# Designed miniproteins, single chains, continued (4): the designs that were tried, part 38

Each design is a single chain, and the fold is of that chain. pLDDT is the mean over its residues in the fold that is shown.

## One batch from the design tools (miniprotein)

Design m13294
Fold by ESMFold2-Fast:
Structure m13294 (fold): chain A 104 residues (1-104)
Amino acid sequence: SMDLLRRLLELTRRLLDLVRRALDLLSQGQPIPQSLLDEISELVDEIIELARELGDPALIASAEKAKELIEQLRKETDPGKAAALAVALERGVEGILRRVEEML
């Protein structure tokens, strides 16, 4: 379980960094590149799998919500709504990070 928690911590920190890069691009009036969204989505899928292996319902629910926000962000064409979704995603990932750190 400690190895799973350390891996989850590493992936969640990387996810937060990528989400913040996406927010930085949006703040500059730039669209989020499809490649960045794909990398974020891949990290979230791995985090969901690890959360399920740990069996923590709060982590699973938070990771699944992050995936929903990413799928909404992929389809969002309004810049203001995209920014709001990206902020919600950042807050969700920060919540996952805090939960994982509390379990260590």
Scores: mean pLDDT 90

Design m13295
Fold by ESMFold2-Fast:
Structure m13295 (fold): chain A 76 residues (1-76)
Amino acid sequence: SARQAAIDDLVAYARQQFPDVDPSIIDDMRATLAAIRDPRAFAASIRSSRRFIDQGRIDLAVGIVHMIYGIERSTA
């Protein structure tokens, strides 16, 4: 699916940019992205996370995914 391809591409990119980061952090990001239901929230999480990866900020890349998921969960 397009969703799965977007997650796989982002995860591969994160792994390439942060080879020394604990794999569990990247796996957690993958699981959280998969749990986002709203297509707009999902697209925003992919774009924002990629932007932070480009900036060398894996902490912010993961944090923005969790924040978007948390907002969706709070408004459900």
Scores: mean pLDDT 88

Design m13296
Fold by ESMFold2-Fast:
Formats: C-alpha cells, sequence, structure tokens
Structure m13296 (fold): chain A 76 residues (1-76)
C-alpha cells in the first residue's frame, strides 16, 4: 500500500508519529502522543502508515514537507 492510499487524517497522524521517531522518541511514546491528538484514528492505521514511511526511507525533511502540505490542505 502506498502512503497516498491512506486517509488525510491517518497520513497526518502517521507523519507526526514518524517525525517523533526520527527525533529519538520510542514507538510507544510517539503513538501515545499522536493518539492524544487523533483519538478517533485507528492505532493500526497509524502503525501501517509509519511502516510505509519507514519502508520508503522518508527523510525527516521530506516528512516535515509532507506534514506541512497536508496541514495546509486541511486547515490552511
Amino acid sequence: MDFEDFSDEVKLAALGAYLLLKLGFSREQALAYVKKLFPHVDEKDIEEGVEVLEKEKVSEEEAQKRLRELRDKLFG
């Protein structure tokens, strides 16, 4: 599954968790933080999104860019 196949909310949550992992947070800490911001998003979907980003070896800079573009699409 490509990252673009996920819903916008799952993409936003997964990018947030992925960036926290890149900053040195544990997977448990990253997921716990993101679940507070997106309590209605399925944890399994967030995990799958993170796994896709890890498989694609997305850089921190690229993840930040995608997060900004998605945020602007949804809220800007």
Scores: mean pLDDT 79

Design m13297
Fold by ESMFold2-Fast:
Structure m13297 (fold): chain A 60 residues (1-60)
Amino acid sequence: MDQENVDKLVSNPATMTAIMLLLAAGESVAEVAKKYGVSPRTITEAIRRGREEVKALLAS
């Protein structure tokens, strides 16, 4: 179930960018999760998946 929410967030680069910017601005994972109506774990997993996708894109 968390996987479905994580995939939905990761598949939308605008949403992932907004999440990352909020965290960079000092928002907590819990605050970002409330803003998007998901669990903090879902945000954390989405960030991990997004980091893997970005690393795969930047590295061979």
Scores: mean pLDDT 74

Design m13298
Fold by ESMFold2-Fast:
Structure m13298 (fold): chain A 65 residues (1-65)
Amino acid sequence: SLDVEAGEGMIYMAGSADGAKVTVEREGDHVTVTLEGASPETVALVRKVGENIEEVSGAKVTIEL
């Protein structure tokens, strides 16, 4: 239960990981994150970030590889 407007901040951090391409789309309470060229470690990190965003904001996060 963190009061953080974390969506944009978390996206910013993910975008710098391992040179992978990160595309983020938001439609109301739904966020889609698309990763290209990501390592398994980067994918795991992004999934964890998505879970945290869902928990704190109630939004639904979809991760696409």
Scores: mean pLDDT 63

Design m13299
Fold by ESMFold2-Fast:
Formats: structure tokens, sequence, C-alpha cells
Structure m13299 (fold): chain A 97 residues (1-97)
């Protein structure tokens, strides 16, 4: 799963245009278990590619639901992730399951 996620992120990063289908597939792979295995740097890079290359597309996954709530409050989801401990992130994601 982590290997597949990294491949999809590389495809998104190398695209000249935002691909909503690719972003959606990446969002589906960002389960609490996968997020726990990612470095904070990798997670921030993923979110930069999803949010900065196009309008955010929020699928119904724990991570995307959490990020949508932050976005709807007028806060920057990427900044929020940078300021959170990974353990707190995983705990909040599990609470949304």
Amino acid sequence: EVERLKKLIDELSNSDTFDPKLAREIERLLTPEVVEKLSKKDLINILFNIFLKGAPVFEETPLTLLLKRIYDRGENPIKWIKEKDKEELVAELKALE
C-alpha cells in the first residue's frame, strides 16, 4: 500500500495538470494505518500535491474528512499537519472511523 501510494504521488508530482482521479486514488490510500507508516515529510508532500496543484477533492476517508473540516473553517490543512504530532494525527483519524 505505501509503495503504491508513493508511485501515485510521483505520477501526480510529474503531471503538468491536476488529475482528480489520481488525487482521489491517493486520498483513498491515506488510511490511518498508512499515515502511521509515512514520515511527516512524505505526508506534507502528498498534501502539497493534492491541494496546491488544484482545488481540493475531499473523498469520504478519515484523513480527507478531517482535512475538509479544517479547510471549511478557513484554516490551511497543510499548516495544520505541519504543526501536529504524527501520533495525534493517527489518533484523530481513528476517532473518525
Scores: mean pLDDT 65

Design m13300
Fold by ESMFold2-Fast:
Structure m13300 (fold): chain A 67 residues (1-67)
Amino acid sequence: SEASRAFHQSLLPVLPYERAALEARAAGDAAAYGAAFGEFVRGLEANPATPQEFVDRARERLEAEVP
């Protein structure tokens, strides 16, 4: 469907930030993790094609993992 395609395309510009966040977490770099994951969540929020539930879960995780 067009909605599924739009959602998939909405993830493409934020995938590098998700990867950077995971790499930072694996390296134990809390500052880099927070910065990259923050950009990931901002990118999701900026795209109206991203489902609100997905944005809310990502934000909750950011708030829980980045003090």
Scores: mean pLDDT 78

Design m13301
Fold by ESMFold2-Fast:
Structure m13301 (fold): chain A 94 residues (1-94)
Amino acid sequence: SLLDRLNKLNEDGNYIVAGEWLQNVGDDAERQGDFRTAGDLYNQSGQFYLNSGDLTRAQQMYQRSVDSYTRAFGPDDPRVQEARRQLDAVNEKL
């Protein structure tokens, strides 16, 4: 129905807006050298983009999460491995 389509568009809009806001706060954290917080924020942003169906921006955010966590903790940290698995899962859908 028309109502169902409008509700879906509003829901998708909220996820994208949340993803964009978290991305911007993550960029601020990265500029301040807080790579742990940046990694967390990019990871959350990626989840919102993924939930909205924006696979391209989800991929970009999970890549930034991998990069930020790697800078904070090194490549073998469990948070880096988890972010890589999320990135790989999105890449398989693209």
Scores: mean pLDDT 84

Design m13302
Fold by ESMFold2-Fast:
Parts: C-alpha cells; structure tokens; sequence
Structure m13302 (fold): chain A 79 residues (1-79)
C-alpha cells in the first residue's frame, strides 16, 4: 500500500509539474513523493485525510488528474 501510494504521489507531482510547464528530475520527484507519502500517512492516521484532499483540491494550480491521484494515494494509505 505505501509503495503504491508513493508511486501515485510521484505521478501527481509529475502531472502538476507538467501543467505548470516545469521540468523536474526523477530523483527530485521521488524525494518529494517520499516526503508527501509520510505527510499523507500521518494525516490519514490522525483522521485528517479529508482535510488533506480538500486542501489539494482548493489549490488553483492543481489539475483534476492530480487531485484524483492524491485521492487514490490517500485511499491506499487508509486501507
């Protein structure tokens, strides 16, 4: 579950970077995905997964696809 959630968060970061027209290295994406996975897992463990998803969806730079990837990652961390 954690490894799959980290993969989905890496895809979410790639999608966000693509939408902004920014080139990001795979190493930087993997680093950020690991950090975000730890933060998301902590939020889910504290019962704050919905607040995390609402915050991501509220960001004007987030695409619908990015929000979907984060939602799926949170779902996997909840299971």
Amino acid sequence: AREEAERLLAEAIREAARAEGIEVSDEEIERQARELTEMAAAAVAAGRGEELLAAVAANPGMTERTVELVREAVRLLEA
Scores: mean pLDDT 78

Design m13303
Fold by ESMFold2-Fast:
Structure m13303 (fold): chain A 100 residues (1-100)
Amino acid sequence: LEELEKVFEEFAEKVIELVRKEIPEATEEAEKLKEEGLKKVKEAKTFKEFIDVFREFVNKFSELIYEVMPNPPQELLLKLQEINDEAVKKIDEIYLEYLK
């Protein structure tokens, strides 16, 4: 699951970079979410547990953005979706390797 941990870390870093550029006031809270999420990901023993944690933190990052910016611009939402889609693609690739 070391590869999945890296995918989550990269995902969170890209979200934090986007937050820093578009809503810098939420940066500290986004960094805390990354730290909390990495802790939970490291405790995940199965692929399902990892997916549950990943989904939890995708939702938490989304909630943070909407809390600070209730009507985010379409460009921000599209960038966030692209970051999420890239992470999901990498997770699927790792999962397929383990299925063999």
Scores: mean pLDDT 83

Design m13304
Fold by ESMFold2-Fast:
Structure m13304 (fold): chain A 100 residues (1-100)
Amino acid sequence: SEQIKLLKGIIKKLEEELELLKKEKDEERQKELAEATISLIEKYIELAKKYKMPKSVIELLEEALKKLKEAYENKDFDGFIKTLEELIAKLKEELKKLEE
């Protein structure tokens, strides 16, 4: 399934970004990583729409993007990390539903 492959790829890339954000101690580099993560999720929303992913997956990405942008604007990097962790967990639940 092309949708399963895409969702697995999205989860893996977001987990990689999460690990980088958790290890980074420099605020300027955290800002750059957060900006890169926002850009990636925007691209993933467009890919999810193109490949006609379940509406639940698209809505999870869009809701998370809104919260991530709010955390970024407030320089709340702990909130940014928490939102990304919650998105990854919910996407993994959606992946299980697609594999059933």
Scores: mean pLDDT 89

Design m13305
Fold by ESMFold2-Fast:
Structure m13305 (fold): chain A 87 residues (1-87)
Amino acid sequence: LTEEQQVDVDVALVLIMATELIKSEKIDPEVAERLIEMVERIKPKATKDQLKILRDALEEVLKAHPDLPKEVQERIRKTIEELKKAI
C-alpha cells in the first residue's frame, strides 16, 4: 500500500470501530484508547476532509458514551480540539 492508500484504510477502520462503539451499550475503556491512538497516528497524514470525518466520528462516540471514565472522555475531547485546529 502507498502511504495515501494506508491512510484511507486506517480512516475506514476508525469509522468501523467508532460505529461499533456507538452501537454498544457499554464500551471497554481500552478499546476507546485504541481508537484515540489510531486517530493520533492518522492525524499528521490525513487530508482536511479526512480530519473532519475523524472529528465527527469521535464526537459521536463521546455523545453515545457519557459513562466512559472522565480521563478517557477528556482525552477524546482533547483529540477533537486538535483535529479542529488541523482543519
Scores: mean pLDDT 84

Design m13306
Fold by ESMFold2-Fast:
Formats: sequence, structure tokens, C-alpha cells
Structure m13306 (fold): chain A 62 residues (1-62)
Amino acid sequence: GEVELENLPEELAKAVKSLLGASGAALRAGIAELRKMGAEVEVEGNRITVRWGEGRAVVTLD
């Protein structure tokens, strides 16, 4: 897996990084947590895009 992080608060950055080792229910829970923090999360195949204000992250799970 790979993570790109740009201008995210530390708490959001930690939550995003936790997705790299997650699968199934844990992955879904991590995505739900990011959304509860106010982040916009888009999932497309193995690629997860997270946006927060001016900040962005991209997680690639393969």
C-alpha cells in the first residue's frame, strides 16, 4: 500500500495511515471514522481519496 498526505491535521493523517493495514470491517470502520471527523471520503477500487478543507490524502491498498 501507499499513502500521499497533503495539509491534513495530525489526527486525520493518523486515521488515514491506519487504513493501509485494514481490511473488511476494520477498513469500513476507518472510513466511517474519517467521515465522522468531517472528511470527505471517496472509494474507487483499491484507491481511497480523503479531503478536508485544503488538505487531501490518497491511499492505494495494492
Scores: mean pLDDT 81

Design m13307
Fold by ESMFold2-Fast:
Structure m13307 (fold): chain A 85 residues (1-85)
Amino acid sequence: MVSDDELDAGVRLVAESVIKSTLPGVKKMIEEGELEKASESVESMAKLALKINASKDLINGIKEIAELLAKKGSKKAEEVKKKLE
């Protein structure tokens, strides 16, 4: 069980690391036409980033991928982009 202070510090560090390592993989999924998998991944990353109030640079990285997916017709990515505003 994690205290509130430990949750904020630990979750942010782990989540930022996970998001940073996941972003290139999601971009690769988009290039390979795996739009559903990419949309699910970007939605999960966005929810995590919002919960931990991640850095603006990291949120902007997720937004860019969500925008790219939305342009390819992903409704999930359009919703993610709006939530990250």
Scores: mean pLDDT 76

Design m13308
Fold by ESMFold2-Fast:
Structure m13308 (fold): chain A 100 residues (1-100)
Amino acid sequence: SMAAEEERRERHREAMRVVLETLERLAQLLLDGAPQSEIDALVAETVAALERILADDPERRAFLIAQLQQVVALLRQLYATDREALRAVLEAVREQLAKL
């Protein structure tokens, strides 16, 4: 039904908001030189949130968790090799969050 499709879209928007908020926090933690344990805790917290929000959508949940892991690795690499690109990612994520 249209109502079920709207509820699914709302859950997808909530999941995307959680991912974007996590990427913002992760980029900031990396730029601030936060310890690995704090970054690992943030990733674990985000995975748990996605498992809750997308409990009835295992395919999208698995996709977003896999994407999160890949982006975490990419942001770590950017911190080591191109911190200006990492800052640009942070600003782009903040702009996307402001539009939600």
Scores: mean pLDDT 86

Design m13309
Fold by ESMFold2-Fast:
Structure m13309 (fold): chain A 92 residues (1-92)
Amino acid sequence: SKSELIELAILAAISSLGGEAYSTQIKEKAKEILAKLNETASDEEFAEALQSLVDKGYVQYDENDYTKIILTNKGYEYLKENLPESLQQFIN
C-alpha cells in the first residue's frame, strides 16, 4: 500500500542518515526516496506514517530532543526485509 511505502521510505531515510536524524532531514530524504519510485506524499501522510512507525516500535523520539528521531533495531530489521532491491543503496 502507499502508507507502507511511505513507512519504508521514512525508515530508509533514517538509515541513510546514520540511524538518527532531525524530523525535517528525514522528511526531505524520504521525499527523495519516494521520488525514485514515482510516488509523492503529503505532510499529513508523512505524519500518519511516522506515528504508525512509533506505535510499531520501529522508530522512537530522542528523550533529550523530541525533534530528533531514532531508528530502532526492530525498525532496521523490518526495513532490510521489506525494502525493494532498487532502494537497497540507502541501506547496507
Scores: mean pLDDT 84

Design m13310
Fold by ESMFold2-Fast:
Structure m13310 (fold): chain A 96 residues (1-96)
Amino acid sequence: GEKEKEEAKKAVAKGKIAAGSAAALAGMYRSIAKKLEDEKEKEELLKKAEKMEEGAKKAEEYAKKGEEALKKGDYKKAKEYGEKAAKAAAEGGGAG
């Protein structure tokens, strides 16, 4: 129904935002790490950035699947993919 379509659209939108936010945060951590002179602090931030990049990549893949499901009218699957995208971004250490 219409309500399921709106919930699916919101879930996919949240997933896309979470994926983008995680990717942006990872980029910031990499930029900060490049300016650090302490090798241990630099390596720790790069490891955090790498984990966030992995989470962002998974989130982006789920968000794309969610958009395809929306296009096909599969609102249940679209909602599930949107939720998985947000979760993947959060597990990578990004805000979601």
Scores: mean pLDDT 84

Design m13311
Fold by ESMFold2-Fast:
Structure m13311 (fold): chain A 91 residues (1-91)
Amino acid sequence: MDQATGERTLAAVRAWGERDRKELEERYIEGAKNFDEAKAEVQKLADEGIALAKSYPDADAIIQGFNDGRERTLKRIEETYKKLKEEEEKA
């Protein structure tokens, strides 16, 4: 039971990371969020996920998943910001 719960949580973290990346890219392109707000949201979601994960079996693996997801999402936000700046320069 507890291990299966941890496995489902890891799958949810992976799915969440992909959805968050696409959502942040789209919303930032639309001008709905600024770069700093997007980064703050990613940090907040990761902290909340890590806090929840601490009660799970294999918490270390789940916490690593959140940390890796945070790092990848922050990098993608930076890449999106860079692309938007490059597009502004072309316009």
Scores: mean pLDDT 65

Design m13312
Fold by ESMFold2-Fast:
Structure m13312 (fold): chain A 79 residues (1-79)
Amino acid sequence: SPADNHAKLMVGMHLGVAEIATSVGLLTQTPQDEQMALLDKMEKNGQDILKKYNASSALQQSYFNHIDELRARIKAQGA
């Protein structure tokens, strides 16, 4: 929906730096516990932004799933 598209853009604008750092491996030298703490902050802040910009429940759940996938990847890499 238009509201979901707007909410996605706002999450990307507000959390883009941390997500980019995670996705391109800039955190590969960061201890696993610190990376997990960053994901906890991204989850909370992303939820707050999605709610503020009227994201659907489906988009909010998709964001939770995305953060959980990132947690699983960090654990699998032993980082």
Scores: mean pLDDT 71

Design m13313
Fold by ESMFold2-Fast:
Parts: C-alpha cells; structure tokens; sequence
Structure m13313 (fold): chain A 79 residues (1-79)
C-alpha cells in the first residue's frame, strides 16, 4: 500500500517536472490526500524525495535528519 502511494506521488512529480496538465496534477494530489492520513503523507513525501534525488540538498538532508531525530525521541519515550 505505502509503496503504491509512493509510486503514484512519483508519477505526479514527474508530470509536474514535464509541465504537463496542471489540472490533472491537482486532481491526483487531491486523490492522494483523500486516501492518506497526514502521517502517511509525510512518509510518502520523504520516500519520494529519497527515490528521485539520490543526492539531497543540505537543506533537504537537514529536514530528513530532524524528522528522524524526532521520531527516535518519540520511540524512546514509548519504551
């Protein structure tokens, strides 16, 4: 399920880069948002960013690292 959602989001990003059909891009984004929770949306965005850009910018890398650190802290609090 998550892998399928990531694949759909990557298709949307490819269409955006190609500049094809902004209205269809909007519909695909709305459909993905309706099918996913905010937590799933964050996971999809992180997975898609890694998949399409093997070399993250320093800003993108810092955001990923901050998210991971927060998740690790939350997991530690649950133990």
Amino acid sequence: RLEELVARYLELLEMREAGVDPEEQRRMLEELRAATTPAEQARIQAAAAEARKPDLTPEEQAAVDAGVAQTDAEAAALA
Scores: mean pLDDT 67

Design m13314
Fold by ESMFold2-Fast:
Structure m13314 (fold): chain A 99 residues (1-99)
Amino acid sequence: MPARLSEELAEEIEREYERNGYVSPEFAARVARRQLEETGAEEVLVPVIIPKSDEETIKKVIEEFRRAAEELGLEVVDYRVVRDEIANADGIEVVLRRR
């Protein structure tokens, strides 16, 4: 089971969303790395929030996440799309692991 973000890191995600109206793959990957370093967990689940999008856009976001994760020594091991939790936006829950 992937670790959930700490309250502090979850607040950082929320603040990013409030500032920009979205949470980028690069920002989320950096937060995931911090969680893994601080807790010693092997996997972490991180939310990415984007404007309402089609399957093609979601795949592109996951590819960007994979690239950002690789740069940080992480890998994307799983993801799921969460609809209806954020009005007019799609949430993507991404599981990241240390390589």
Scores: mean pLDDT 76

Design m13315
Fold by ESMFold2-Fast:
Order: sequence, then structure tokens, then C-alpha cells
Structure m13315 (fold): chain A 82 residues (1-82)
Amino acid sequence: MASFLTQVEAAIESGDPTELLTLSGVAALVGGVESVFGDTEVSDAYFELADALEELSLSPTSEDRRAAAQGALASLKSTLGV
């Protein structure tokens, strides 16, 4: 968990679209698993992060999209209690 969050933070800072897309896919996969087990709050947080990372990957220099990705990561950390 901590390693994934650290990788997401680094990818947002670097703006590498390949890393952002890869981590978006991982977040969506984890969100899907959480959804199947009925944890909708955690699932929603992962899907929000996945969407924000995908949007940032399309415009890596966008301050608004970067802020959205950072916000989604902060929301996920809060939901996970870390």
C-alpha cells in the first residue's frame, strides 16, 4: 500500500504519462476488487484516483489536472487511514 502511494506521488511530480497511465490502471483494478467486496468508499476513492491520473497523463503539464490528481491521492490516503 505505502509503496503504491509513494509511486503515485512520484509519478504526479514527474509527469511521466506512461507511469501515470500504468498507475491509473492499477488504481482502477484495486477499486474494482474493493467494489466486489462491498467497500464502496474505498472503491470510489481508487476510481477517483484512476480517473485523475488518466486525465493528468493526457495533459502532464496541466496545473489543474495535477492538483486534481494530488487531491484524489490525498482523499485515498484519508479513506485508507494513512
Scores: mean pLDDT 82

Design m13316
Fold by ESMFold2-Fast:
Structure m13316 (fold): chain A 85 residues (1-85)
Amino acid sequence: GPMEQGLAELREAIRRAKETARRVSELSEEFGEKAKELLKRAEDLYNETLRAGAQSGYLGGVKAREAAREILEETERLEREAREA
């Protein structure tokens, strides 16, 4: 259903964020801090999505897709900054 599909997209976004965080955290202490912030944001968005899904699977699916987009955009920004470092 919509919640299951949205969660699959969100989990994929979080997996990419974790991989990016692992790579960039080795570049500097500053990138290590940015990586931790990205992962904390991903965890917060995941928990908010689960809370919404408990009330409505449809709303949970919508929030999951929105969260996935935000996490991917932040991950891509961090990847660009790391390449230019």
Scores: mean pLDDT 87

Design m13317
Fold by ESMFold2-Fast:
Structure m13317 (fold): chain A 67 residues (1-67)
Amino acid sequence: LEAQGDAAIKAAETALANGDVDAYRAHLQRVVDIAEQARAQGNESLADTYLERARALVEALDAKQGA
């Protein structure tokens, strides 16, 4: 699960760097889904970590769109 979360974050960062907003949103959604799966498994610490990373990704997208 952690490896999948890290891969999704890296994919989102790559998509944002390439200007592929649709791919970025899809990978961001995967990060959120992984956080929800972690919480469902009782791993609140991992869920919080990925939700925090997802928030940072949303802020990065917003900053790019706001320019």
Scores: mean pLDDT 79

Design m13318
Fold by ESMFold2-Fast:
Structure m13318 (fold): chain A 92 residues (1-92)
Amino acid sequence: MSPAQRAELEGRFLRLIAAAQEELDATLAANDLSEAQAEALVAALSARLATELDRLAAELGASPAERARLHAQLAAFTAGAIAVARERIAAR
């Protein structure tokens, strides 16, 4: 993978995460979700992001190490999103 392709992979991945966070924030703000519903929403969003990430990684020829790093970042995002969603619901 070229340096330009690596920069594109990083940029597109960060945009996917940003869009997902915006969607999650908007859904939580607009809806009176239970913790179980919020966790299901985050799980569905995470599954969609993992699929999009795998497609993007394949398209740009990402190495196994780069794919593993991005999946680790996605896992961290998912864990953080669940924690924040639980905190926001508990504060209602």
Scores: mean pLDDT 82

Design m13319
Fold by ESMFold2-Fast:
Structure m13319 (fold): chain A 72 residues (1-72)
Amino acid sequence: MYELTQELFDELLSLPLEEQADFVKEKFNLSDEQKEAFARALEKEKDKLNKESIYSILGTVLFGKGRVKLVF
């Protein structure tokens, strides 16, 4: 099960967009396909990127696998 904490979220937001997908893959043990899907979603939303949009992208990508727990 994947847990997204406030501290982890703040760390993610401090990274360049290109590094965010790799960070998420490492922290949540994602597949290469999940990382690519997350990166594509980030690129699509790059002009509207904020805490809520990243949260939504993470929840959508991870939720598609049915194994997500969000903790703030």
Scores: mean pLDDT 69

Design m13320
Fold by ESMFold2-Fast:
Structure m13320 (fold): chain A 100 residues (1-100)
Amino acid sequence: AKEEAIKNLEKAAKYFEEGAKKSTNPSARDAMLGAAQAARDAKEALENGDYRTASIYLVAAQILAVAALNETTDPEAKKLIEEGIKYLQKAGKAFDEYVK
């Protein structure tokens, strides 16, 4: 479960970064980069056993990813954000199963 959460956070971050590269909207790009960074921060916190901090960054990544999706007008960027959100959801589920 922990390894699964870490793997899915890394995948989510990569999808958000690729989405940022394909976005022409600066606000959407900033939100995608923010979501990627929050996912990485959650991964590092989880690797260090800081589950409280990991939970906070998981929530931050979700908020930023949804903001990016709402502001994205580029079809390719939108698909990448949607994939990133799917991996972020898988990471959240794996995290919840690990900490219970």
Scores: mean pLDDT 86

Design m13321
Fold by ESMFold2-Fast:
Structure m13321 (fold): chain A 72 residues (1-72)
Amino acid sequence: SMEEIEKAVRDLVERVFARLRGSPIFQPEDAEILTKRALEAVREKNVKSVEEAIEVTKEVLLESGVPPALLE
């Protein structure tokens, strides 16, 4: 469902940002901004599974400058 997809996206961004605590590049407020961007990308691509939503979210985070090591 879309609710499960939205939760998976939000949970992934939250986990990544927990690992980014103390970074000079990202502030806590950026988590909500990136979550919204990921959800927009999920909607635009008509994503139908949690697995696909996770992949799209990782792509958005990478494009926004999150280190690849935090997404492996």
Scores: mean pLDDT 80

Design m13322
Fold by ESMFold2-Fast:
Structure m13322 (fold): chain A 87 residues (1-87)
Amino acid sequence: MSEKEKFLEKLNEIFEKVRKELTPEQQALFDRVFEEIKKAFEQADSVEEAYKRAIDILERMAETASPEFQEKLKKVIEELKKIYEEL
C-alpha cells in the first residue's frame, strides 16, 4: 500500500472507534466529515497534503459543533497527529 493508503486505513479505524460513542445525529455529521476527508485524500498529491487537509476539515467542523461533539473531533485530530508522526 502507498503511505497515503496506509494513513486512510488507520484513519478509518479511528473514525469507527469514535463513531460508536456518538448519537445518531452526531454520527451523520461525523460520516459527512469522513467523506470530505476521503475526497481530500483522493485529490492530495502527498500524505503531508492529505494530512493537512484532513486537520483543516476537522478543525472547521469543530468550530460549528456542539461542545460534546467538538471534544470528539479534537480526539480524532490528536489520533491523526500520532499516525502521521509514525509514518
Scores: mean pLDDT 79

Design m13323
Fold by ESMFold2-Fast:
Structure m13323 (fold): chain A 92 residues (1-92)
Amino acid sequence: SEREALRARLEAARAAGDELSAGYYEALLELLDAIENKDLEKAKEALKRAAELLEEIALKRRGPLSEEEIREKAEEILEEALKNIEKFIEEY
């Protein structure tokens, strides 16, 4: 369900020409894939990109107000990814 929601938002962002939001949702999808595949380097790259794009979105306020729920989901994914990345670094 989270992947479906992110993909729908990615498609909507691309249709609207919102390059920042599209990049952010792409990064979150890559992050989810990296976590499932336990690819630490890919997860780190995707997390960094998602964080940078999220900050740019917040600063520019480009998205409609309906982005709030998407941001909450993005924050959940980022928080879980940080814990998983830290665990991989400590264990491997």
Scores: mean pLDDT 72

Design m13324
Fold by ESMFold2-Fast:
Structure m13324 (fold): chain A 60 residues (1-60)
Amino acid sequence: SAAELARVERIGRELGASDAAIEAARAFVRAAHAAGWGPLDDAALRQVVRAFIAREARAA
């Protein structure tokens, strides 16, 4: 939903995520909804954002 994507962006900014990591997290949330996972809570969204931050750090 638009509200969840807005929360991903807010959480990403709070955690100091890059724009690329935020966009990757947003794409993941959209794919999860398309796959039928249902709404993700704030804790799950924070885990998703942290995972993409960690992935970006490993690619450096």
Scores: mean pLDDT 82

Design m13325
Fold by ESMFold2-Fast:
Structure m13325 (fold): chain A 89 residues (1-89)
Amino acid sequence: MLSEIEKEILKLIDEMLARTTNPEARAALERMKETFEEFVEKKQAGTLTPEQATAYAIRIIGELQEVLHLDPSLEPLVDEIVKLLTKLL
């Protein structure tokens, strides 16, 4: 079952997907959503090691930076996701 923080992150990703008019930013957001969903699935299964959790966090932050380079208008939503991610680590 998704935590409230995990639900809020997914909601923010969906909001960014709805706002962006850039097809490349949309594709990058879809890849980031897949990475985040994989992280959540491993965390819920109890198979996520601390090393893996750190690696997922670094990857997700990197993907968020790619999204910002493609569509800088999404910065407020990206900043909120980063703040929420720190609570999942």
Scores: mean pLDDT 83

Design m13326
Fold by ESMFold2-Fast:
Structure m13326 (fold): chain A 86 residues (1-86)
Amino acid sequence: SLAAALVAAPRERALALLAGVRAELPAALAELEALLPTLSPEEAAAALRALRALLTQLREAAEALGDEETAAALAAALARVEALLA
């Protein structure tokens, strides 16, 4: 899994990647939300499920590595994605 791969990676490299994800996350979510009305319901659901899976893996890795700030940001992003799937 992505989470296992990140936890197995050199700590400084994994933390740098997670910091990059945290920095880009608000803009990426805003762009996705802007694109959702242009997609079919099936396409939108598929994209949101794929994002949920990715964010879940990243959150697990952040928690395992003790990156509480990134874990909190990813938890907030997951809550937003879950709301869009409901």
Scores: mean pLDDT 86

Design m13327
Fold by ESMFold2-Fast:
Structure m13327 (fold): chain A 82 residues (1-82)
Amino acid sequence: EAQKLYQAAQVLAEIGKILGNEQAYQLAQQAAQYAKNGDVEKAQQLINQALAQLSEAAEKETDPEKQKQAQQLVAQLAQILA
């Protein structure tokens, strides 16, 4: 529901910030706004786009501390979306 998507979008924004991916961060912020307004379909679409961008960013990340932080937030995201 909209509340879960809003929480997921906030976690995605944090991952984007940690990995330095500006586009994913912006997509996550937009997803949060759509979720807040009850537009579940648009929020989910933007969340999926942010996830795709962050998957590529995580593969390119060489800082092991940032990799661990991103992995922990991805686990939190999976729990929210379950």
Scores: mean pLDDT 81

